# Designs tried in a protein design run: designed miniproteins, single chains, continued (2). Part 107

Each design is a single chain, and the fold is of that chain. pLDDT is the mean over its residues in the fold that is shown.

## One batch from the design tools (miniprotein)

Design m7717
Fold by ESMFold2-Fast:
Structure m7717 (fold): chain A 113 residues (1-113)
Amino acid sequence: SDNIISNLEKLKQRIDEAITEAEKLRKEGKYQEAYDVAKSALREAKIFADVLIKHHPELKEDFEEIKRLVDEGLARADELRAQGKYKEATDVYIEALRKVKEKLDEIIQKLKS
């Protein structure tokens, strides 16, 4: 439905803004702030995917993939952070956000077809 496409496009826009802000903060050496911005956006994407799986079972596989991308990014970045590698942890989160954004684009195009 048009409502799901609108919601996915809004989530994609929020992810784009989070990537832009995290990259800006990272360039300024503000790794903790960049990390927090990116982590928050990834967690939002996972919550959104959980809600959509419940209401759109026909898209379950696509949204389960979004959850997997988020969980892998969170686990890898948290491991790097535990080692004191905040810059590398931030880079992992930004890469995870980019992969989630690409998957959202694929879902949006599939729904428009």
Scores: mean pLDDT 86

Design m7718
Fold by ESMFold2-Fast:
Structure m7718 (fold): chain A 97 residues (1-97)
Amino acid sequence: MEDYLQSFEDMKREEAKEVFLKAIEEGKSVEELLEEIAKLLGIDEETKEKLRKLIREGKYQEALNILHDLLQNSNLEEKKKDILLGLLYALKYKILA
């Protein structure tokens, strides 16, 4: 299992760090972060419900692996990938805290 702290330390881009810190400072909920990530990735309601179920069941690593896989396979411009990466780390922090 990948540690959330290690994932945070692997964040190499300044824009992703700023998005992460802002999300934490603004007190965004797990649901708000998941909704923003889903919107940026263009995922359907079935996939969102699957992710919510995994999070509810404590299967955090499985949910995070799905989100990482979707991000890696996304054909998004660099700026949107940085935003998604920051939001994903904020979600990890909220889930694993």
Scores: mean pLDDT 74

Design m7719
Fold by ESMFold2-Fast:
Structure m7719 (fold): chain A 93 residues (1-93)
Amino acid sequence: HMTLEEFKKKLDEMVKQLVERAKNLSDEEILEAIKLFLDQAYELAKENGLTSDEFIEYFKKKVDELLEKLPVSEETKQRIKEYADNKIEELKK
């Protein structure tokens, strides 16, 4: 099992790579890439039992960081936020 600290480091690297890749993508391509990233992060969290408040808080911070750094429209940012919020609610259950 992956520790919370190992997951945080992996999540940080994934965010960095996604921001760099996004420079050459359309809004729709960025949205799909973010959804895949969120799905992968969610699955890894569930597989490793990472459902603590500390984990959820860190995950929310990384979503906010993506929203600030991504070169996407406000509409696309809202769609990303809604998708992430739904994944976070699933983790709390």
Scores: mean pLDDT 79

Design m7720
Fold by ESMFold2-Fast:
Structure m7720 (fold): chain A 95 residues (1-95)
Amino acid sequence: SFTLADLVDFLRLLGESESLVDAINEFFPHLAPFSEREAGVIAQSIAEVFSFVDPELSEQIRRLGRKIARGEATPADVAELKRLFQKLADLLASK
């Protein structure tokens, strides 16, 4: 079963990898390849799952994931989303 530790590892990979798509393809190789649009949808899904943990952080992730899914994200938006995934990983790893 998918564990909290697996999720923390995934979020750290999202924050550390060259691109979100690279991170997703590395974590789910049997489902690869993923598109940038799909990466944005995955980010939005992560935000929905964690809305009860940190609503503000989750809303920021959801907003940026929506931009990526729509092809509207700047490199600065992607860098911010990666930072937010690291912050979420740190919060979850603390429990």
Scores: mean pLDDT 84

Design m7721
Fold by ESMFold2-Fast:
Structure m7721 (fold): chain A 85 residues (1-85)
Amino acid sequence: MEELERRAEEVREEAKKILEKNKDLPEELLELFKKMAEKIIEGFRNGDIEGGVKEAKPYAKEMALLVKDKSGITEEEIEKRLEES
């Protein structure tokens, strides 16, 4: 219980730091990131990590597709990086 709460707090803190460092990113990207982090945090708090990740995945994919448009990264490469993260 405490371990899952700690991980949820870590995700929340990490998300805030990323948002603070990247304030110049498009609003759409920041909004998707917040929603993704929220779903992951809820998953950890509820002890349903798998469900949280499953709910977060669509937002993570949308973010990756927006980044792809600017960086030229392939869809397959995005999926691979999301698995490593």
Scores: mean pLDDT 71

Design m7722
Fold by ESMFold2-Fast:
Structure m7722 (fold): chain A 69 residues (1-69)
Amino acid sequence: DAAALAAALDSALAVLAPQSAEIARGLREAKTLAEQGDTAGALALLERLVERFPRNSILRSLLHELRKL
């Protein structure tokens, strides 16, 4: 659900924000969409981030887990 998605994005943001401003911006935007109830939009944005940063294992794991929700 959107609340679980937003919480997972917030957790990822805490870990990744100090490492990359671009990833932090994308995760914040996805969280905003999730909080607005746009779960599909939040997931699509996260998929774009994984595509742009394919070596980031945390982003890949996050997307995999959230696709189960």
Scores: mean pLDDT 79

Design m7723
Fold by ESMFold2-Fast:
Structure m7723 (fold): chain A 97 residues (1-97)
Amino acid sequence: SPLAALFDQAIEALRDLASRLSNEEAKRSIEIVIKALRAAKEGRQFSFQEIQEIAEHAIKAIRLAREEGVDQAFLDEVEALVLRAILAMMIEHLAAA
C-alpha cells in the first residue's frame, strides 16, 4: 500500500541518517522513531500524546544531526519523509475516532 511504502521509506531514511552520526542521543531518538513507525506499519494505534512524543524525537534527531554537520539537503529529505509518516499516523487515528 502507499502508506506501507511511506513507512518503509521513512525507516530507511532514518537508518541512513543514524549511520552518519556519532551522537548517541540522536541515535537513541532515531531508534525510538523507527520502532514507532514499524509498529504503526504493523497496525498499532497511537494516542495523540504518543505521536507528539515521536515527532519531538524526530525533530531532536534532525537538530542534533545538523549540529554534527550532516548535509542540509539530506536532512530536509529525511524530515519530509518522517513528518509525512507521522502525519499519516495522526490522520489514521483521527479517522478512527
Scores: mean pLDDT 88

Design m7724
Fold by ESMFold2-Fast:
Structure m7724 (fold): chain A 70 residues (1-70)
Amino acid sequence: KETEAARYVTAFALLAVAAKLENSPQAEDDAVGAARKAYEIGGKEAGEWSIRLAEQLGLPDVAARLRELL
């Protein structure tokens, strides 16, 4: 369970970087979807990891979207 959640947090990070580099709303939506899946599997901790990663990557809009989902 924790390992699966960590895989989705990793997928979120990769998709979030792609969204930032490509300036792509679709890639950003895909990243948010991965973070939601991490939260569904790993709970609050996985959600907080995803929010923290969004902040560290300089994606405040993504971080705000994740806070609304949690």
Scores: mean pLDDT 78

Design m7725
Fold by ESMFold2-Fast:
Structure m7725 (fold): chain A 80 residues (1-80)
Amino acid sequence: MEIKPTRVTDSVAKKLGYKNQQELIDDIKDRVRSARPFASDEEINRLVQKFVEDRFKNAEEMSEAIPGISKSFASKVLKA
């Protein structure tokens, strides 16, 4: 599946200390994979897409919906 980020931009990534949007997306993928080591690449990509699609009202909803994403990490992304 192709990831189409809407909330995650180069500006957001750089503000959070990443080099670019792709590095931030790769970090999100790594976090999800760490929580779901036996998930398919398609499942991981679906979870990452769900994270970046700006459907969540707050960091708590994001961390509950996306395995491997902490409330602290979700809060940093939402505030950037």
Scores: mean pLDDT 75

Design m7726
Fold by ESMFold2-Fast:
Structure m7726 (fold): chain A 103 residues (1-103)
Amino acid sequence: SALEARVAAITEELTALLNSTDFRKLSPEELEELFEKLARAFRELYAIRLEAQKRGDAALVAFTTAAIQRLVDLLRSRMSQEQFDEFQRRFEAVGAELEAAAA
């Protein structure tokens, strides 16, 4: 489906970005830019998952959930604990925003 292709494209783009990023060498400004890119991408992934849930598309829900989990696991492995804690705070805020918008 077009949504599966979009999830795959976002996942591939972020995986390439994260694998090419040295988190130990990021300036505060570069880290903020990265967090903004991550927030936009995760907002889109969450929106696709919510749309899949609304449609009853269990396969797309599972696919998008697995993609989100892989990206979170990659971030956890590559970020410092402090950087990951900040990411997680922002990630939870994005999820709450979209859940409120869907209600």
Scores: mean pLDDT 85

Design m7727
Fold by ESMFold2-Fast:
Parts: C-alpha cells; structure tokens; sequence
Structure m7727 (fold): chain A 55 residues (1-55)
C-alpha cells in the first residue's frame, strides 16, 4: 500500500543517515575502508528510498 511504501522509504532514509554517521566515526578512527563501505551502503539506501517515493 502507499502508506506502507512511505513508511519503508522513511526507514531506509533513517538507516542511510545512521550509516553516514557510523562512516564518519570510522574515518575519524582511521578506518577508511570500513568508513567508505558504510558511505556506499548509505548512498544505496538513499537511492532506494527516493525510487520508492518517486514511483
């Protein structure tokens, strides 16, 4: 349903934001490979959220 799609999109967006914060934390500790992977995953989640909202 439209309501379930909106809730799912919001969840993906929240997970994307959390992933970016974790990625920044890892980069500050010098763990750039893990940080970069977290940023890539966060970007994917954000793209999925936008696709759901635009469909």
Amino acid sequence: SQQQNLQYAQLLLEQSENGRRMGESHRRRGDTRVGDALFRKSDELREQSQQILSS
Scores: mean pLDDT 87

Design m7728
Fold by ESMFold2-Fast:
Structure m7728 (fold): chain A 88 residues (1-88)
Amino acid sequence: SELETRQKLNKTVNKFIDAAEKGDVDETIEQAKKIMDLLIKDFGLSPEEALNVVKQLVDSLLDRGLITQEQADKIREALEKYKKEVLE
């Protein structure tokens, strides 16, 4: 159902934020990839649209002081690579 899909997305976003708060960049990237997968498979977004949504979530983490600029750059690079090599 749409409600169950939204709950799954919210749970994954919460794991993404939690990993970022703990300084676990690798886990933050893995949760971000899962968010992209959910947006494409369950919400019908293109890979580019899914990447743009997750980049906005990364920007929010940076704005809130939960990650550094260097960590944000590493996460963005990993997600752009995932889009090109896995999702396209």
Scores: mean pLDDT 88

Design m7729
Fold by ESMFold2-Fast:
Structure m7729 (fold): chain A 96 residues (1-96)
Amino acid sequence: SIEEAIEFTAISIQLAGLYFDAKNKAPYEVIKANLDAVIDQSLAFVEKYKDKEFADLIIKQFDKVEEAIKEHLPKKDAEELTKKIEQTKQKIKQIA
């Protein structure tokens, strides 16, 4: 649906923002707050629509964010944020 595509696009813009924040070494608290927000939105989206194709695309975008975090952030911060992303991907897979 058009509504689903709009909501998916909003999530994708936020995930792209997180990728560039990690690459540019934005403050940990900024990355954490934005990650927590997009996790909540992604889980709500997948629960609402249960669209496996969009869920798989969200997971792929989280994978790119995770790679950027591991590459650019300090190890301890990267491990904490990566754990959140991995738990979120698992929840998305269970819902969709």
Scores: mean pLDDT 91

Design m7730
Fold by ESMFold2-Fast:
Structure m7730 (fold): chain A 79 residues (1-79)
Amino acid sequence: ELAALQADLEALEAARAALPPLTEEQIARAREILERMAAGERVDMSVFSPAERETLRRALRLLAIDEVEPVLRARIAAL
């Protein structure tokens, strides 16, 4: 339903706004990891420190939001 999709979009926008600032380097590293995983490579996350893994999780979340948000907007526009 339209109202449910709008609520999902608002929640996604709020989640994006709540993310701490990330550098372009941190985002690029996360994108590289996603590309490797998409290519079927197993990425060993244990080589990263706990702080590095946390930064990667945040960057991966940002990339996921950036991927999903346009799809939700397009679905709402099509209703």
Scores: mean pLDDT 76

Design m7731
Fold by ESMFold2-Fast:
Structure m7731 (fold): chain A 94 residues (1-94)
Amino acid sequence: MREAVDRLVEGLSKESDEKLEEMIEKLDEEIEKLKEELEKEKDEKRRKVLELAIRAGEELKRALEAIKEGRLEEAREHLERAARLLEEARRIYE
């Protein structure tokens, strides 16, 4: 896990500010779509997965913003939190 997160942070830190901003904007659009799906969802299990996905998306956005500011350790922490949230969502259907 940490090695994969470290490689991702290194790769993203080499991207231009313009590319990082574009990724943040796309992520915001996906988070808004997930929020709209959550408002329509009646199944408790699916609602829980959507809540976890929204939180993971918000952590990914914070990671990208931290990378833009050169705060790579904070970016790593946010990516690790996002990974844990996605793993929790995966386990709901096991």
Scores: mean pLDDT 82

Design m7732
Fold by ESMFold2-Fast:
Structure m7732 (fold): chain A 85 residues (1-85)
Amino acid sequence: SKTERIIRIIELTLEAVKEAKEKGDVEKAIYALKIAIDVIKKYFGDDPLGKKALEALEKALKYAEEGKLDEAIKILEELIEELKK
């Protein structure tokens, strides 16, 4: 389903941000979030769940750009829980 594909993209992005945090590589976290945003915009931009995911991803990107990777991780984890029902 579209929902399962969106969830998978967010889960992969969350894993990338967590790994970036462990390595102290903020730039990799920012890159992963930007790729996720581009993918969701391209394939799910007109979907209501895609729009919700974009809002959360853009907020997570803002925190990552501030070096606040824990806040970015929290946003992605909360998004996954919301999308799973």
Scores: mean pLDDT 88

Design m7733
Fold by ESMFold2-Fast:
Structure m7733 (fold): chain A 81 residues (1-81)
Amino acid sequence: DKIAEQVLNDIKESAGEETLKFLEKIKDKEPIEQLVEFLKYVKQLSKEEMIKELEELIEGLKKAGDKEMVELLEKLKELIK
């Protein structure tokens, strides 16, 4: 997914050395799966908490008309389940 790849690239550009090493270990995963693993790594959120935050963000983005980001977050939610 192009949006997931872009988000990962943005993370890599701003990330410290430890975060970059973590992302390197999971590079063989699909970009959206890498984002799920990154969220678990940096936020240490439970699956339930991540789903709730994603649902709230999806609703806000639907109102803003950002269809591409909504699709990305729906895929993230599916992978977290």
Scores: mean pLDDT 73

Design m7734
Fold by ESMFold2-Fast:
Structure m7734 (fold): chain A 79 residues (1-79)
Amino acid sequence: SLAEEAEEAAKVLEKQGMLEAAKYARLAAEYLRKGDFDEALLYAMNAWILGAHDFGIASLSDEQIAELKAAFEAKKAAL
């Protein structure tokens, strides 16, 4: 299931020392199991942004990461 995939992603992130990204991936899995797809998507996006940045895969600057994190937190608060 998609929730199991999110939980597996969290384990990979945690093993790589990406504890905050792993936390958001686990929250995405939790909200998927609850059927709250909007909240799950926001957590999954946060996990991707943090995890990709730590892997050096993200082409985003620290400033762009901060702006996206702020935008997602604001959107989450508005939902």
Scores: mean pLDDT 68

Design m7735
Fold by ESMFold2-Fast:
Structure m7735 (fold): chain A 89 residues (1-89)
Amino acid sequence: SDVESTVKAIKKAVEGIIKAIKENNDFELDVYTALLLIIGTIAAKASKDPEKREKIRELTDQIVKAANAKDIEGVKKYGEELIKVVKEM
């Protein structure tokens, strides 16, 4: 399903961000953060529920901020919350 594909894409992007932070690879960090932003934007637009749409956008922004701060725990926390919201679509 589109939901399952979206969840898998989010997991891959989040894992990529975490790995890039651990390896201190700023290029890969930028690539996976950009990928996460694209996926989050598409997921928000696909949501017919305004509250879920806003939550997807908010969580996507929080992951991007955590990634830029190299905050692995923030990336994990907001990534897990984003996956839960997307699964409810």
Scores: mean pLDDT 90

Design m7736
Fold by ESMFold2-Fast:
Structure m7736 (fold): chain A 100 residues (1-100)
Amino acid sequence: MDELIAEIEKKLQEIVDLVPESAKERVQKVKEDILEIAREIAREEDYQKRVSLVTAAAIRLTGLNFELRYLEGVPEERIEEINRLNSEIVKLLFQLADAT
């Protein structure tokens, strides 16, 4: 369980590193929000509620991609890489939900 959260944090940090300095504070806030959701998934006893938390995280990560495109003009190649990392993070969150 702790290893899954550590891998999620590592991938979120990769997103922070991919964005311009002006966007880092926004991405850091999303990183903190997703890590809190991951900790909530680890504590939640109801499987359906855990899946709902994964869905909330996926929506938050999708929203971040739109914000990066509109605020910073982040190049499409970086948005594609961030989308790939978001997909991997969502998969890890589903693995965390299934681990209880």
Scores: mean pLDDT 84

Design m7737
Fold by ESMFold2-Fast:
Structure m7737 (fold): chain A 65 residues (1-65)
Amino acid sequence: MEEADKLFAELDKDGSGKLTPEELEKFINHPKFKNIDKSNLAEKIREARKDGSGYLTKEEFKKLL
């Protein structure tokens, strides 16, 4: 999944290997990625915000796309 690898690299600029809910919200609002199915990703972002500790690893991010 080449697109997931590119997206993760662009969002995770500090190389932490994790995406915060705020970084994930940037992804769903990004014009270049509007054609990717983000339904499950948006739901995961909402759940992560409610929990207050929701980070996604690269593997988890790939599974959402």
Scores: mean pLDDT 66

Design m7738
Fold by ESMFold2-Fast:
Formats: C-alpha cells, sequence, structure tokens
Structure m7738 (fold): chain A 109 residues (1-109)
C-alpha cells in the first residue's frame, strides 16, 4: 500500500540521516587531527598522506550513502549498511590510504 511504502521510505530516510551524521563526525575528527599535527609541526609528507586518506574516506562514504538512497531491495539496503559500518570502523581504527583505495574500487564495481 502507499502508506506502507511511505513508512518504509521515512524509516530509510531517518537511517540515512543518522549515517550521514556519523560520516560527518568521522570526517570532522580527521580534520581536527590534521590541524593538530600541522600545529605540532608534523612533516608535510605526513599531512599530505592524512589529507589523501580523508578525501578517500569522504569519497567512500558519499558513494555508500548514494547506494543506500538508490537501494531498490532489502538485500541491497542491508549490504550497503554493512559496508558503511565496515568503512566507519576502518576509519576510526586508523586504516591506511591503500585500504580505502581498495574499498572504493570494490564499491565502484
Amino acid sequence: SAAAEAKKAAERQAEIQKLSLRAAEIHLKMLKEIRRLKEEGAPEETIKQLEERRELVSANFTLILNKLVNAKTEAEWQEYKRKFDELAKLAEEGADVETFRKFLKELEG
């Protein structure tokens, strides 16, 4: 029914907003860490690698969130929710640039 479809859409929209906020919080933590290291006089190469990592993490979150918005099946929705949680954990655990490049490639198909 139209009412059941509207309810499911509203629940998915609420979840996407929650995931978007979590992605933004992770991105903000990365920005704060980069700024702190710059203030502490960290090498330019270190800062460059962290900025590349931040950009890759952001690209991965954007792609997953777009996949969630466009998910047509419950299986697709659950797959991309799981991928979001994996990405968030990797970002919070300080995984390297190559890990996020590989993740992005897998998401792009």
Scores: mean pLDDT 88

Design m7739
Fold by ESMFold2-Fast:
Structure m7739 (fold): chain A 97 residues (1-97)
Amino acid sequence: AALPPWSKEELVKKIEELKKKAKEAGDEELAEKLEKALEIIKENKDWSSKEVLLVYIAGMAVVLKLPKEDLEEVIKKWAEVFGIEPEVIEEYIKKIE
C-alpha cells in the first residue's frame, strides 16, 4: 500500500488532536504520553515527514490500549503498510510510554 501523503505539519496536528481527545475523555495519562510524542518531534527539527509518521504510529498504538499480543500484531501490520521495521515503531512506543 502507498504511504499517505501527510506533511510533517499535518502529522503533528493529528497527534495534537489525539491528545485533545484524551484530555476531553479525562485520560490524563494518555495525554501525557501523547505530549511526550510531540516533544520528541519538537526536539528533532531536521526530521522528515517519515520520522514524524513513525512517532504518529507510536502515538496511535498507545491510544488503542490493546493487550500486548494484539498490539504486536497491529504493529506488524502497520510496519508492512508503511514499509517500516516493527522494531523501530516499538522503540518510539517505549520512548512515549
Scores: mean pLDDT 78

Design m7740
Fold by ESMFold2-Fast:
Structure m7740 (fold): chain A 95 residues (1-95)
Amino acid sequence: MEKEKKLKELHEKLLKEVEQNQSEEVKKEAVHELDLEKLRLYGASEEQIRALEENKDDTETRALIVLAARAGVPVSAVRAAVAAGPEAAEALARA
């Protein structure tokens, strides 16, 4: 799909930015764009996309939002799984 091709291109861009030792700001922007495309691919809600934009500098919260979108569950469910332990978090990440 077109979205998957764009995701691959953004991932390659992120790897190139890391290799070039670009500023932290540029790296964060590349990560944010990659996460936005993942959310769009997973059919994330407008609220999830907005939450990702509001938490641009919070890597942990952003990871939870992406996992929630991929699993098709609310962020609160992902937070509960992480709190329950690594096995529960891994099971959700594999969904």
Scores: mean pLDDT 70

Design m7741
Fold by ESMFold2-Fast:
Structure m7741 (fold): chain A 62 residues (1-62)
Amino acid sequence: DFHQLLVEVAELAGTLPKEVVDAATKDAKTLTEEILNILKAAIEHGDEETQKRAEELLKRLQ
C-alpha cells in the first residue's frame, strides 16, 4: 500500500534533524524523488534502527 509507505517515510523523516530533511527534499521534483532522498538521508544520518527501517522501505520501493 503506497499510503502506508508514505506514512512510514514521514515517520522516519520525523526522527531526523529538520535541516537534514529540508536538504534532502528541497530540490525534489516528484514524490518518488522526495521519498528516495529521505530514505537515503535516513541511511546516512539515522541511528542503526532508522538505517535498517530505511533500507527495508527502499527495497520495497526498489
Scores: mean pLDDT 78

Design m7742
Fold by ESMFold2-Fast:
Structure m7742 (fold): chain A 96 residues (1-96)
Amino acid sequence: SSAEIQERLRAALGPAARRAAERLLEREGLRERLDPAELEQLLRAAAGSAVAALVEEYRAAGLDIDEILERVEATPPEELAERMERLLERALEEER
């Protein structure tokens, strides 16, 4: 059951997280400054960070993992991507 929840969460959040990472890297001008391999590595890292940040935000709001899964599966992918982009922007500002 735990593995199934993790797979469903990854399926629901993965594409949205990738889109959020791509939008952030484009806005920061990193797409033109990195080679394709470095860009892909950074995109994967940023997407992973976006998923972790969103899950943590829901947990901080008092949701358990089943409630988080229900919430993300009910949320449009575009809204998830926008929310994750904001979380990535906040994390980037904290590192500056």
Scores: mean pLDDT 81

Design m7743
Fold by ESMFold2-Fast:
Structure m7743 (fold): chain A 82 residues (1-82)
Amino acid sequence: EAEERFIRLLEERSSDPDIAKYLEIIRFQQELHETYGGEELPPELQAERDAKAAELRKLAANPELQATLREIEREIEEELRR
């Protein structure tokens, strides 16, 4: 439920290219987790996962994106606390 709300709130903000890229990477990571679970990934997918993780880390270092993500987290937390 919280994860679904988080994705929806990101989609609503996807006109921002940084938010759109963040959402793309999160969806990629979710797809890998759903397909492979805790299993060892093929080397090609490991390299792609690592590249996407580095890209996500670079995006997450942006203060503006961090502020937007905190805003989304607060909205979800307030709704779930009821």
Scores: mean pLDDT 76

Design m7744
Fold by ESMFold2-Fast:
Structure m7744 (fold): chain A 74 residues (1-74)
Amino acid sequence: DEVLKKLKKEAEEKAEEAKEWPVEEALEKAEELKELGQKLIEEGIKNNNGPLIVLGQTLLYLAELIREIAESKL
């Protein structure tokens, strides 16, 4: 869980960049990250790969933050 906490904090810092992005670009990037994150979690569960699940969860969290930032501009 400590690794996930560190990665979530890094994701929060990275999401700050999305404040400067056009809404359409931010929403597109969020969707790409969400799709990748979901795939990584699914493969991680299938292969009992904890690190892959944690990475996927981190990407989903980053995608959610970017989407929230983009939607706040609407």
Scores: mean pLDDT 82

Design m7745
Fold by ESMFold2-Fast:
Structure m7745 (fold): chain A 105 residues (1-105)
Amino acid sequence: NEEEKQRERIREVAQYIVDNYEKNKESLEKQLKEARENVERSENKELAEENLKLYEEIQELIDKGVEYFKEALRLLEAGSSLEEIEEYMQKALEYFQKAEDLLSG
C-alpha cells in the first residue's frame, strides 16, 4: 500500500526532526543565552546585536517549522488525510528553508 508507505516515511522524517530538536533544545537555549551575554562584552556592539537578531530570527523560524512537524504527527495519529498531513509537512519545510536562506546570507 503506497499510502501506508508514505505515512510511515512522513512519520519517520517528522519524528526524527522533532526528536533531534528536543535533544538539542537545551544546548541551543544555552548558546543563545551566551550570545546575548557576549553582546555586552563585544567591541562592536552594533554588529553583535545585528548577529544576535539574525540568530534569534533563525531560531523563531526553526521553532515554527518544528511546530508544523508536530502538528503533522498529530494529524497522522488522528488518521487525517495524507493531503492534509503533506500540507503541514510542506509548511514545516518552508520555515526550515527560510532559516537556511538567512544562514546562507
Scores: mean pLDDT 84

Design m7746
Fold by ESMFold2-Fast:
Structure m7746 (fold): chain A 82 residues (1-82)
Amino acid sequence: SDQPLLEHIDEVAKRIYEDERLREAFEELVANRERLGELAERLIAELNKEGNWELVIDLSTIAQLLEEGLAEELERRIREIE
């Protein structure tokens, strides 16, 4: 399929499923949608200080997808992985 966004959502869902730290961050962001931008910036800054560049990119993408209202789609994709 030539739909990069859908393929990217699947990859992100898999990373959340496989990585406990990304799962925790995702759950925290979903629980705090009213403060999504503030919380995402704080979590990204923490990862940046640790030098976890891949997690910085992953979490930035998760935050963007959540701002686009794709939380339920991400949760569905994670459930499909089981």
Scores: mean pLDDT 79

Design m7747
Fold by ESMFold2-Fast:
Structure m7747 (fold): chain A 78 residues (1-78)
Amino acid sequence: NAMEEIKKLIDEINAYIKKLEEFGKQNLPKIRQRRKENVEKAKKMAEEDPEKGIEALYRAYMSFPEEVKELLEKLLKK
């Protein structure tokens, strides 16, 4: 019984990893492109307000994990 439960857990983990790899290959370029766009917007903001621009730059770099999470949640809802 314990061995069967462990095997089932390993199978679930492997299936999840494979799904993440496939999703990443298709969607990671889009995430990177959006971060690039956010960085450029932040640079433009810094020309008018340096403090807000720096904050926006920080958020643009930190937003990458959140963007990945949002795309994964969207995939899982399908």
Scores: mean pLDDT 71

Design m7748
Fold by ESMFold2-Fast:
Structure m7748 (fold): chain A 60 residues (1-60)
Amino acid sequence: MLSVEEVRERLAKLTPLEQEMEIGALDLGIATKEVMGGLTPEDRELRRLLDEVRAEIAAA
């Protein structure tokens, strides 16, 4: 499992369009875990990071 810090570093190297695509894919994965009742604290932190980056893209 990638750490939140590793995901943040990867997203920082991408263009805003690429960030949006990666965020969409990761968010879908987290949503799937949430529906199955397997959401971890790390998944919650990752979702928070993805929401923050998505808000930054929308503000740019």
Scores: mean pLDDT 76

Design m7749
Fold by ESMFold2-Fast:
Structure m7749 (fold): chain A 88 residues (1-88)
Amino acid sequence: KKEEFKKLAEEQLKNVEKYGTEDQIKYARAVIKLMEKYNTTKIDDLYEAIAKEKGLDVKDLTRSEKMKLLYEEIDKVIAELEAQEAAA
């Protein structure tokens, strides 16, 4: 479970780091961190977990609202990671 998750996340991150822009790399790291936090590799599970944490039912959300919630959490994770790097 947890080990398989880390391997998949590392492979995905490696591909983005090799071919992606700096912003794409930051987003990939944030998505992997969220997937690790909510113990899922599926985007739909991320939408549900984020919505639930905010007291929302994912079924009541449009696709655009789900994407907005995901991007808001990605932006928060990027900011937290950048703050950690700046403090180190």
Scores: mean pLDDT 73

